# Ledger of designs, part 54: designed miniproteins, single chains

Each design is a single chain, and the fold is of that chain. pLDDT is the mean over its residues in the fold that is shown.

## One batch from the design tools (miniprotein)

Design m1799
Fold by ESMFold2-Fast:
Structure m1799 (fold): chain A 93 residues (1-93)
Amino acid sequence: TDEELEFAFKILDVDGDGKISAEELKKFLEALGFNPSDEEVEELIKLADKDGDGYIDYEEFKEMFEGVKFSKEELVKLMEAFGRKPTAEEIAA
């Protein structure tokens, strides 16, 4: 759902600036069970980065992952990968 994409984006957006870096995108893909090369991540950024700033904003992130559904387990793995501990409320949601 859009709410799951928004939640995933907020986990990735460690700095709270509304943008994610190539490093954050790589960690995201690794948490989902992919093993992308640095070159593959850079290509994804170039394809999604319509602003030309080298980062992915929320609108670009939605376009990249449209139709992707996150399980609670995948969201927990994302939180752990980014140094956040899931709360009981977040696990139960």
Scores: mean pLDDT 67

Design m1800
Fold by ESMFold2-Fast:
Structure m1800 (fold): chain A 71 residues (1-71)
Amino acid sequence: SKREELYEGVKRGLERAGEVSRATALAIVGEEGKHYGDEEGARRAMEALLARGERLSAEEAIKAVADALGL
């Protein structure tokens, strides 16, 4: 599904970055959402990330995105 492709794309981007700022994580989600055409999924993931602190580990960001997407 587009939702699963969005998640896998975001996961790859975040794993490559390691420790991320919230701004970097949001940029990755926005780019992947546009690429896979799942703007609603990207919006939900962005909202979940905005509810977290300014800095995240890649693992923390990935888990937050997975939860927001219902995966």
Scores: mean pLDDT 83

Design m1801
Fold by ESMFold2-Fast:
Structure m1801 (fold): chain A 96 residues (1-96)
Amino acid sequence: MSPLHEAARAGDLERVRELLAAGADVNAADPISGLTPLHLAALAGHLEVVRLLLEAGADVNAQDIFGRTPLDLARAAGHEEIVALLLEAGADPDAK
């Protein structure tokens, strides 16, 4: 995983901001899982990191190797505020 994946999973908002400013790819997919930083932040419940990644151009409908979106992971984890934010950002609730 990239440093941006690790920062997003940890909820390290300042580190996410620094990495994006340094040119980190906001849409970098893990080569084994297909998980993006947005998937990891959404799964972990880091609302502020999710918002920052979306503002930086994160693909709200990115799919992992199982076809799961950040919205799917936020729903599975019960993070209702992140679910609402992803839907406002254009997440497709019916994407399969």
Scores: mean pLDDT 85

Design m1802
Fold by ESMFold2-Fast:
Structure m1802 (fold): chain A 156 residues (1-156)
Amino acid sequence: DPLVKIAQVLTFGTDDMSAKVKVPGFDKLLPVSTFVEIALKPYLERIKNAKNLKEAAEEILLATLGGETEETALGLARMPIRRVVAERLANPDRDLLPVSLSLSDEELVKAVEKALGKELGEEALEALRRFREALRAGDIEAAIEALTEFLEIALS
């Protein structure tokens, strides 16, 4: 599912389920597959069942940045989007999820291209750049609009 791959790449920087990532609250690296099963699984069904790309963008944003304060099966609370953005901006060199706030726009586009098996070009890079600028500004509506445009380009 290409929408699920995009959500995984925006969260972890890779669609490789065996890759190990730093999870907040843990002193060990965990496989992406473990985090997906425990933390992302409810959002993956919502992403798959989205009626249009705007709804898919909203669910991807919630999955990747945490829009809910619900605890995961690991007892990890999902942080509010604004708090996640603020913490990442204060500590840009920290190896913490979501990687969409730590990778460059070019690195994120290349990771999505690899996951989808296709080249996305300059229009996708510009849409992703606007998405990240909107996130840093705390403009959630602008972030959803830019991510929707990115999804339209990535899935065309």
Scores: mean pLDDT 70

Design m1803
Fold by ESMFold2-Fast:
Structure m1803 (fold): chain A 89 residues (1-89)
Amino acid sequence: MEEAIKKARENGFEEGIELMEKAGVDLSAKDELGNTPLDYLAERGHIEAIKYLIEAGADLNAKDERGETLAHHAARIGDIEYLKELIEK
């Protein structure tokens, strides 16, 4: 876990980790391939981790305690257009 977080930060995906944690995403939950969102962040990068969450059925429009969605947080880091495309599939 810590290694994957460190690797994601080194790749400039610090905001991506914050965004997922703030939305209440379980960063240690494994998919059918045994991969976690952190594994995707470390190996593939921020956008690929978001793709993984969408494929796993995660609702990127789910609101946190402050009423903010993953899309709202992505807007602050500048990735909103890309996330809109993924959501609008």
Scores: mean pLDDT 53

Design m1804
Fold by ESMFold2-Fast:
Structure m1804 (fold): chain A 95 residues (1-95)
Amino acid sequence: GMSELQIAARNGDLEKVKELIDQGADVDEKDLSGSTPLHMAAGSGHLEVVKLLLENGFKDVNAKDLGGFTPLEYAALSGHAEVVRLLRENGAEFA
């Protein structure tokens, strides 16, 4: 199951992501597959959501899901070049 923040991040719903962060949502939360909101936003190419998550205290940009994939790998495998660049500028690395 995915949280509201996970779903909003996957869908690129920037306003909902902002609302949930303002309500105290844990930006580092993991779903049942070990994926964080950053994995979801990065894999879906939602650059502005990626920026917002990084700006709001995301602690482990290299968090691995249960398959061993990082948010950077999600962005790279999906062809999201601008998200790859932003993540690398923030210390993201391949698993």
Scores: mean pLDDT 86

Design m1805
Fold by ESMFold2-Fast:
Structure m1805 (fold): chain A 96 residues (1-96)
Amino acid sequence: SELGKQLLEAARNADVERVKELLKQGADVNYKDERGFTPLHLAARVGTEEGKEIVEILLENGADPEAKDIYGYTPLDVAKAYNNEEIAEILEKALE
C-alpha cells in the first residue's frame, strides 16, 4: 500500500513524528517491501535515539520482531549487523 511504503521511508529516515502520523492513518505496521523488509527492519539499522524510539513505537503497535526478510534476517539480525546494541536489547526482550 502507499501508506506502507511511506511508513518504510519514515522508519528508514528516523522520522519519529511521520511514523506516528502514518500509524494513526492506518498504515500496516508489518508492511513488507519486495525484499521482505518491514518498518522494524529499517528502524533497526538506525543507531540514534530516534531509531530506538521508532523501534519501541513499532513494537507497541504490533510489529512482528520475528519477521524475516528474503535473506532470512530478522530485525534483531539487522540491529546486530549494524552494531546497534540498545536496539538489539529491545528486540531480544520483545522475543522473550
Scores: mean pLDDT 90

Design m1806
Fold by ESMFold2-Fast:
Structure m1806 (fold): chain A 82 residues (1-82)
Amino acid sequence: SMKLINRAIGLALRAIGLLFDAEKIKDKKLKEEAKKLAEEALRLAMEALKEEDEEKAEKLLKEAEEKLEEAEKLIEEAKKKE
């Protein structure tokens, strides 16, 4: 599905953006946690691109979105502590 492919690409780009944002965090522990979540999201989005089963691809994309939301919350939390 082209729609799933476009969604996976969008999530991968969002994950890359969050990796750059996480690099600016001064708290080393929060930085490492945010980077790990963004890296996991990128991996899941890339796996979804290779997945031929639409139901499995949807699950990978949902997991990627969840990891991105967790990374965004950590980045916001880190900024509030600075």
Scores: mean pLDDT 86

Design m1807
Fold by ESMFold2-Fast:
Structure m1807 (fold): chain A 107 residues (1-107)
Amino acid sequence: MKDENGETELHKAAKSEDVNEALKTFDKLVKEEGLDVNAKDKNGRTPLHLVAEKEDSVFTLQMAALLIKLGADLNAKDDNGKTPLDLAKEKGNKELAEFLEKEIKKK
């Protein structure tokens, strides 16, 4: 279900600082409740876009990897025409940017 900002529970989990809860929520909501991992908020952002805007960490990589495994579109563009990779580069999130580039080349 989307809120007033067009966000699903997947978007909220992607913004969470509790990584273990976020990972559990991604798996449950996509596999058990059938939520669209590529659902867009009011700004055209998917959950993967929101993960890419977080600070660089091993946990951000884990969240991105799970969303990709669940079918996240690496080439989805927000309302500013930016992909998750573009946002990771802009944030200076080097490890996530390198990971996303590698995943794009595989697909």
Scores: mean pLDDT 79

Design m1808
Fold by ESMFold2-Fast:
Structure m1808 (fold): chain A 59 residues (1-59)
Amino acid sequence: MKLAVAIEDFPALTPRHLALKKGDVVEILREVNENFWLVRSLKTGETGYVPKSALEILE
């Protein structure tokens, strides 16, 4: 399982985005393009798109 942590707060700007708070841990499901990843929140179980720049990979 490939994990990442949110390094900043990210508001859900569209219904397809996942809102994150700094320190939230997510599972990377798919690298959609160079700028956005499809992730799952380990806190809520919700899935959505998040900018790659808002995440730090945990290996």
Scores: mean pLDDT 81

Design m1809
Fold by ESMFold2-Fast:
Structure m1809 (fold): chain A 99 residues (1-99)
Amino acid sequence: NLFKEFDLDKDGYIDFEEWKIIAKYLLETSESAKHLSEEEKEELIELLFKEADLNGDGKLDKEEFEVAIERLKSLLALSDEEFEKLLKEAIKKLKEKFK
């Protein structure tokens, strides 16, 4: 059900702008990513999206999104509790941008 909370358009996909908001929030709030420049964070966000976008259509379906978010979680060395907290905060930030 987490994917449905991020899919604000209800089209079954997460586009790059929605992914960027989520991933940027996680990178900015994570201690493990504190040493990365803003440019390096943007490059990582783009890389993770492209690696998960197996169809090359510029959007992530549920399975592709799960791959991208799990890779980000692993890279940031987040616990399940930390990850859930930050994802809820990222969802709030995403909703504030769109509604």
Scores: mean pLDDT 75

Design m1810
Fold by ESMFold2-Fast:
Structure m1810 (fold): chain A 69 residues (1-69)
Amino acid sequence: MTEAEKELLKAAEEGDVEKVEELLKIEGIDVNATDEEGLTAFHLAMLSKDKENGEKIAKLLLEHGASNE
């Protein structure tokens, strides 16, 4: 897993919409990369304490080809 993918997972968990948008501009980023528990950025966004930003991030991830499986 690349550093950018680690930052994507963290930003999704924290509800950092701006950071997620910046990271999604990186060519070749795996939007479906998982953490140690097998959770993707999409799943972490849905579990975010900031529900409004989590929903925005989940939508951005789906628009960029993220799986919701």
Scores: mean pLDDT 79

Design m1811
Fold by ESMFold2-Fast:
Structure m1811 (fold): chain A 84 residues (1-84)
Amino acid sequence: EHPNVATSLNNIGNVLRSQGKLDEALELYQRALEIRQKVLGPEHPDVATSLNNIGNVLRSQGKLDEALELYQRALEIRQKVLPP
């Protein structure tokens, strides 16, 4: 699956989330995450973006502990630097 498909799914998910269609947004974000993990690897910055988007939906649904776990994982990926 192509990374551009994941980007499109993410963009549609953002619109659905803005409309309050949280379950529909979550489904598209999860599909985007699956594509990005498979194509780019689990530690790619685009995976962190997908995790953050899923976290935003979960937070909006009141699933705060689940949202926190995804935000922390996204932060871990983004803070990864090359060895000194």
Scores: mean pLDDT 81

Design m1812
Fold by ESMFold2-Fast:
Parts: sequence; C-alpha cells; structure tokens
Structure m1812 (fold): chain A 60 residues (1-60)
Amino acid sequence: MGKLVKAIKDIPKVNDGFLGLKKGDIVEILEELENGMWLVKSLKTGEEGYVGKSDLEEIK
C-alpha cells in the first residue's frame, strides 16, 4: 500500500479527473505531481482522481 493521507476538509468533485472527498476521508497516494496535485485513491469508494496536496495531511 502507498502512503496514506487524510482530507482536511470537504472537497467537491469539480471535473472528471478530480476526486470528491469528505473531511476525514483517507486516501492512498498513487502519484505526486510537480504542479502540487496528487493522484490518489479513496479507500472508502475505490475511486481514483486528482486532489490538491494542500487539502490533504499525513496520517501520523
């Protein structure tokens, strides 16, 4: 399993390539992009998509 991170706020799905999350949802990092976006997979739904890295925090 890749690195796990948590959504720090509710994130709406704005476009087909983006992932919608609720505050506290846990996602797996699949790829870190140079533009500040991460490709992640929701552990709750299994959906994959892009999320801004500033909207996620590392699980201790």
Scores: mean pLDDT 78

Design m1813
Fold by ESMFold2-Fast:
Structure m1813 (fold): chain A 81 residues (1-81)
Amino acid sequence: MSALGKELMDAVGAGDAERVRELLAQGADVNAYDETTGLTPLHIAARVGHREIVDILLAAGADPNAKDKAGLTPEDLAKAG
């Protein structure tokens, strides 16, 4: 994962919507994933329930059907939380 992709995932986990917008504007890959877990920014946003960030990521082209290494989609993680 790129440095921008890691910063994007960290900002999403923190609920920092403005930082998420800034990183996407800087060219952060909205579909970046953790190579160990397969988690994308959208997985993290859905899991923690940051609706504004979910909407930002989807508007930026996030894949709502992306599966992590456990075969879970962002919607699966949202329902588990």
Scores: mean pLDDT 82

Design m1814
Fold by ESMFold2-Fast:
Structure m1814 (fold): chain A 65 residues (1-65)
Amino acid sequence: MSLTGKIVEAMEDYEAKTPDDLSLKRGEKILVLEGTEGGKILAQSLTTNKTGYVPRDKVVQVGDV
């Protein structure tokens, strides 16, 4: 899937539910590192440089339109 290398934006606040998940604030910019099975993406926060998984439905693609 072509999300790798794209910047997405958090649509709402998200709290990490596991140590492997990334917590997000609404409006936070995130670099997609890999798409994963089950509707999660591996991403890096451009604000904190922290890496983790986020649900795909909590982000919107900024460069997809």
Scores: mean pLDDT 74

Design m1815
Fold by ESMFold2-Fast:
Structure m1815 (fold): chain A 126 residues (1-126)
Amino acid sequence: ALSAAERAAINAADADGRTPLHVAAFNGDLERVKELLANGADVNARDNLGLTPLHLAAGAGHLEIVELLLANGADVNATSTREDMPQLTPLHLAARAGHEEIVELLLKNGADPEAKDKAGLTPADL
C-alpha cells in the first residue's frame, strides 16, 4: 500500500521530470506499477526528454509492465519531444534493444512501424 506521502506525491516529478511511475516502469517493478496506477498515476506523464513510462518499460524489456500500461490507456505512439531525440516512440526503443516480444505486443496495440526518429530510421531499421 502507498504511504500518505507517496499518495500526495503520486505524480510529482524529480529533477529529470520522472514520476514514480516512470521509475517503477524502468526498474521492472510490476507490483509498484499496479499500485501507482490504482492510485491515479498519470500513465502518459512525460519526463524532461518527453519519454513516457511506456517508453521506459519497452526499452528496458519489461513485457508485463508494457501490457499493463497499454491496458491502462498508455499512448502506444507517444513520441519524445527533446530536440536530440525527436519522435522516438516506444516501438523504436523496444526494437533497438532487441525485445522482440515487446515489439510484437506494441504492433498488435497499434504502434506505427513507419514512425521515423531523428535519423530518419523506422523501428524496422533498428
Scores: mean pLDDT 81

Design m1816
Fold by ESMFold2-Fast:
Structure m1816 (fold): chain A 79 residues (1-79)
Amino acid sequence: EEEARKELEKGREAFKAGDYKEAEEHYQKAIELLRGKTTPLAVEAYTNLGRVYFKQGDLEKAKEYFEKSVAISKELLDK
């Protein structure tokens, strides 16, 4: 949980610097650390991975990860 937050922060820093490959690696590690848990951190990680793939021109992967983020967000709202 805390380690996942740190990986998300590193990913955001890399993304802002234009290091999309480094951002991808950090966001993927955050997802691994969350171990499939339905949490707001997972929504953030999947959304940011979608943004990374969009910046890299991989529109299919961008859509896939944005849709995963939306699905997790809906689960959180359904309570």
Scores: mean pLDDT 82

Design m1817
Fold by ESMFold2-Fast:
Structure m1817 (fold): chain A 58 residues (1-58)
Amino acid sequence: SAFDAFDKDGDGVITYEELREYLTSRGMGERVDELFKKADIDGDGVIDKAEFEKFLQM
């Protein structure tokens, strides 16, 4: 899983900043807000491991 590469602190979540950096490096920086909101349904500002894995399966 790519999750471990994003979850630098081992908290089991990915922050908006971590996702933004990754997507920007892939030329998808303009989609960060849309994709983050899609994965972070609760709007708590983080993506947990289950949400991230579901997002990757899309």
Scores: mean pLDDT 68

Design m1818
Fold by ESMFold2-Fast:
Structure m1818 (fold): chain A 60 residues (1-60)
Amino acid sequence: MKKLYEAVSDFTAKTPDELSFKKGDILELLEEPKSSYWLAKSLKTGKEGWVPRSALKEIK
């Protein structure tokens, strides 16, 4: 089952490994290391990258 998260704020990538998104975008969680950043995939663009955990809300 996919772990889906909704962006609660906009985020602009500062490096090529990070993923930019807009508030309301849906992201699929790929990896959740013990850090403030998670690896996610944008369902809107299909791109993958690191995103700040604090900008995401779990879809129940």
Scores: mean pLDDT 80

Design m1819
Fold by ESMFold2-Fast:
Structure m1819 (fold): chain A 85 residues (1-85)
Amino acid sequence: SKAIEQLKAELAKKLSEMRKYVSDEVYSEVNVLINEALRALEAGDEEKAIEYFQQIIDLFEKEGNEKGKKLMQEALDKAKAVFAS
């Protein structure tokens, strides 16, 4: 799907920018979860995709990373829109 490919490209850009304001440990964890969420999106597994994005949001909330939390909430909303189509 072109929509999923565009979402992947956008998330890759945001993840790269995020490296400047997260620890290497948090970055590694987020990168794994984003890749799992993108695999679920590609497979059409809405429930798993939402679960992985929610885990990232919860991680940023625990770390006090408001910017990371907001970026992942925006990504989750876009993922939900893809499934609604």
Scores: mean pLDDT 79

Design m1820
Fold by ESMFold2-Fast:
Structure m1820 (fold): chain A 109 residues (1-109)
Amino acid sequence: ESLGNRLLAAAVAGDLAEVERLIAEGADVNFKDGLGRTPLHLAAGRGGRLEIVELLIRAGADVNAKDINGRTPLHIAALTGASQEILDLLIRAGADVDAKDIYGLTPAD
């Protein structure tokens, strides 16, 4: 029903073409699910695709958005074992490497 919910699903699926289409249709790239997760949280984890992370950042994704646990996309990328290229891209885009989640943990912890 929501372009935001479709964008979250496309980010999880790693479907670059669908992410591009939904952004072109006006989907909110900072839309949050019931756990406070944005498309960038989901693209950075779960076998994340570099091209989708790049596209979301270019479209205005908040690289420091916090989910319900205070975790940023960089926390999720580090926790799930994302590629070094995704980690480097998030850091270059302004991800806070010292951000603490609700447990006091940084992405490096």
Scores: mean pLDDT 87

Design m1821
Fold by ESMFold2-Fast:
Structure m1821 (fold): chain A 77 residues (1-77)
Amino acid sequence: ELEKEIYRGLLDIAVAIAVRSAPDPEKARQLAEEFRKAVDEGDYEKAIETARKLAELVGDPELGESIIKLIEEMKKL
């Protein structure tokens, strides 16, 4: 439980950084909301897809891969 909450906190931070770095903050905010809902619902496939779209929007593919890695670790808990 606690470990899963820590990973979720890290995901929230990573997504918040992406939103702040985005050239289109409205689009980034919408993607961040979709991501959060997918994670909350346990729909990790949609969360990964949304994370990739967010990373593409900010022009940082490494950010997307980092978020995906955190989701994979959380999924194993």
Scores: mean pLDDT 78

Design m1822
Fold by ESMFold2-Fast:
Structure m1822 (fold): chain A 57 residues (1-57)
Amino acid sequence: MIARALEDFPKLMPTTLALKKGELVEVLRVLNDNWVLARSLETGEEGYVPRSFLEEV
């Protein structure tokens, strides 16, 4: 699933993915209702992001 970042998300932990508003990601796995594992389509980096920060495209 391709999703777009709804707002900027900073690098809070080594395992999180930093995002800029409008950045496209591939959702690799939904962990729970609050968190997903995603890969940035710009950088290829993987990490955890809050599900609420993403909109399916």
Scores: mean pLDDT 82

Design m1823
Fold by ESMFold2-Fast:
Structure m1823 (fold): chain A 70 residues (1-70)
Amino acid sequence: SLSKEQEAEIEERFKKYDKDGDGTITKEELLSLGVSEDFAEAFIKAADKDGDGTIDYDEFKALMASLLLS
């Protein structure tokens, strides 16, 4: 599980990438976090049921948790 400090960091980063404040981030924003292009594409394809190429906060939190725990 994530600590309170880790969750706060994830929320702060999400707000930085969520430029429009709509609660989603793009593939390009994921790449800026140091995630590989193939991983970012696979993650978005797995989560994106509407084909808009974005992810929401819960999906972002899960991705960041995986990166922080690795």
Scores: mean pLDDT 71

Design m1824
Fold by ESMFold2-Fast:
Structure m1824 (fold): chain A 89 residues (1-89)
Amino acid sequence: SSVREGAVLVTAGNILAVAGDFDGAVENFEKAASVVSGRERAQVLTELGKVYYRNGDYEKAKAYYQEALSLDPDNEKARAGLAKAQAAI
């Protein structure tokens, strides 16, 4: 199912992000975002925002957090990430 596919890709993206593999993390989270919707997509976009923030790409981090909040306005991690990204610009 797309939900199971998304969960596997998110797990891979998280492992690669912790390992410092920016390209691998982005690839897996972008694939996950393409197969999930709504709240689950907001969670994946929030993880993309975090990866770009750690890479110093604050404008892309901001954009992903804003998209996450458009799908799930109550996503606390996306709100916190957006505030940090805006402060870093």
Scores: mean pLDDT 88

Design m1825
Fold by ESMFold2-Fast:
Structure m1825 (fold): chain A 94 residues (1-94)
Amino acid sequence: TPLHLAAKEGHKEIVEILLKHGADVNAKDGAGFTPLHLAAAEGHKEVVEILLKHGADVNAKDVLGRTPFDLSMLWGNKDVRKILYEAQEKEKNK
């Protein structure tokens, strides 16, 4: 989707516009990736924060059972890992 591409490329302003106009924050592509998975893999901290504020599922799993946190671990993004870990802890307490 357009939101997947904007999240992967780190286009914060485009992500915000698409979400404001009703883009599905939790849409999955053919590999089961949500926009949050792609932003986390690429290390786009600000896009990760925007997606989470708009209700992105921090526990969404791709076709291999990986969460956005797992993808951030694979590619070594420390700041994104911290944000996703804190978001996962909030979801556990619902």
Scores: mean pLDDT 78

Design m1826
Fold by ESMFold2-Fast:
Structure m1826 (fold): chain A 79 residues (1-79)
Amino acid sequence: MEKENEELIKEAEEIVRKALEGLGLEEEKIEKLVEEFRKRVKEIIEKYKEDESLRIAKIIGEILRIIGDALQEKLEKEK
């Protein structure tokens, strides 16, 4: 279970990293956002230890959220 969670984190992290690269973010900013994502995913895993389906759903939600936030920031070039 814990090993499967570690693999899931690595796959999710890679998805986020590639998406942020696709948005044209600098490597240092990508690393910062990926680190933030990793912390959130660890919190989700700890909170939802008993429910694998809900845990996966929450992780997917965080993937979408962090990518969405980065996209929103990029689109808000005009203040």
Scores: mean pLDDT 77

Design m1827
Fold by ESMFold2-Fast:
Structure m1827 (fold): chain A 97 residues (1-97)
Amino acid sequence: SAVEIVRELKIDYDVNARDSEGRTFLHLVVESATPENLEVSKTLAEKLLENGADISARDNDGKTAYDLALELGLEELAEELEKLAKKYGQKLIPSTV
């Protein structure tokens, strides 16, 4: 599945490889997410970020996976992406506000 694909990409291609619309695997996980499969989508997002997926990668419309999650109304997935970015060191520690 996506975990095997991410492993293969790290060997042969960048885990942040982009499709014709500029979308990474992280974008595709969000695009395919539904309220019914949200837990699976969160797990896949975590595996992608664990393997070096760039949370700040933008598609051809200038949207990150996080922006896409918000636009699709997947607030729980958007919150998970925020946590994962911090967990895997892709963001500086936010101000203590």
Scores: mean pLDDT 70

Design m1828
Fold by ESMFold2-Fast:
Structure m1828 (fold): chain A 62 residues (1-62)
Amino acid sequence: DELRERILALLKEKGPLSAAELANALKQSQATVTRHLRRLEAEGLVVRDPVSGMYSLSAKAR
């Protein structure tokens, strides 16, 4: 899915972003972006900060 790849690329380039920021950057609805983000989170590719609600790439620092 092209949108999935663009979400991952933006998170890699710009660091932590909210679903709203991603939706604005990708010209998609926030609902569509949130659906993709939840799937990516379930797959372990992104993580959500529970305090800020922002999403970032899952990275192993080792």
Scores: mean pLDDT 79

Design m1829
Fold by ESMFold2-Fast:
Structure m1829 (fold): chain A 89 residues (1-89)
Amino acid sequence: MELEERIKAGEDVNARDADGRTRLHRAAEKGTPEGIRELLVLIKAGANPNAVDADGRTAIDVAKENGNEEIQALLEKIRKELADKYPPA
């Protein structure tokens, strides 16, 4: 099932697995064009790019560790845009 269909069906975009990882972490780990597409869908649906896994790693950290420079740069840009749009209250 496509990721968009799962989110539309009410699946939590920030749901964490046994390792504390969200789907955003898994998309960053893939490093494929499909992973980039999943990442954009997740962000559009309200995924938190600052969420950390059980090891304290963000999706940006996961992308960096796996050599996914394109995903790392994209996530860094998105985090900056979200911080400017939604400043801490």
Scores: mean pLDDT 73

Design m1830
Fold by ESMFold2-Fast:
Structure m1830 (fold): chain A 70 residues (1-70)
Amino acid sequence: SARQYAILEVLAKHGPLTASEIARLLGQSPGTVTKHLRELQAEGLVEVDRATRQYSLTTKGSLWLNEQLA
């Protein structure tokens, strides 16, 4: 979806971010962003550091995002 793409794009540009930081950058609710992050994590496109609560793009997620630009 366009929202999932926007989350991956933000993580690619800004590095590891919490769900709240992503929500602020995208002008979306934290609940909406968390739902999409959960879906992206299930697909292996993002990972979360439980100590920092920061999400980051995986190698698979980076490859997928780059393929959307071609």
Scores: mean pLDDT 82

Design m1831
Fold by ESMFold2-Fast:
Structure m1831 (fold): chain A 69 residues (1-69)
Amino acid sequence: AEPAPTSPLQEAILRLLRERGPLTASELARALGVSQATVSRHLRRLVAEGAVAASRPEGSRRTYYSLAA
């Protein structure tokens, strides 16, 4: 089986994406009370693992994240 995230922060990110739909790193950072850099690091890992999908509208400065599964 693929390794499940063990970090409480990664679990919280996945839960927020499931409950609120597509969110930016800044929105996740505000909801979780952490820095955007911290959230971005976890999101990068989750995207690499296939748990999260990144979508960036053309010309937009924001990347939206959603559950890939």
Scores: mean pLDDT 75

Design m1832
Fold by ESMFold2-Fast:
Structure m1832 (fold): chain A 95 residues (1-95)
Amino acid sequence: DEPDKEVLEKLGLKSVNGWAEYAWFQNLDKDGDGVVTREEIVDWLLENGLVDNEEEAQRIADFFLSLFDLDGDGKISRAEWIKRMGKPSPVRQFV
């Protein structure tokens, strides 16, 4: 029921400074559309050598979706990520 804490530590998710969590989402959002898919998480884990096999990558991706996919569509939006991390925009920017 608990995720592999060692994997989360390797992903930098153990860091509670807001920049580390934000940087993680940006690294996964490869197409820059503000949405992270299960496939992007799996690919990122495998490409960075953070898991030993694809099945483990899928399990970790499922874990992230369970935490951040608030609507259950199999994707994580930037808004859902921010909501879960509790990192609202410091100021409303209408630039």
Scores: mean pLDDT 60

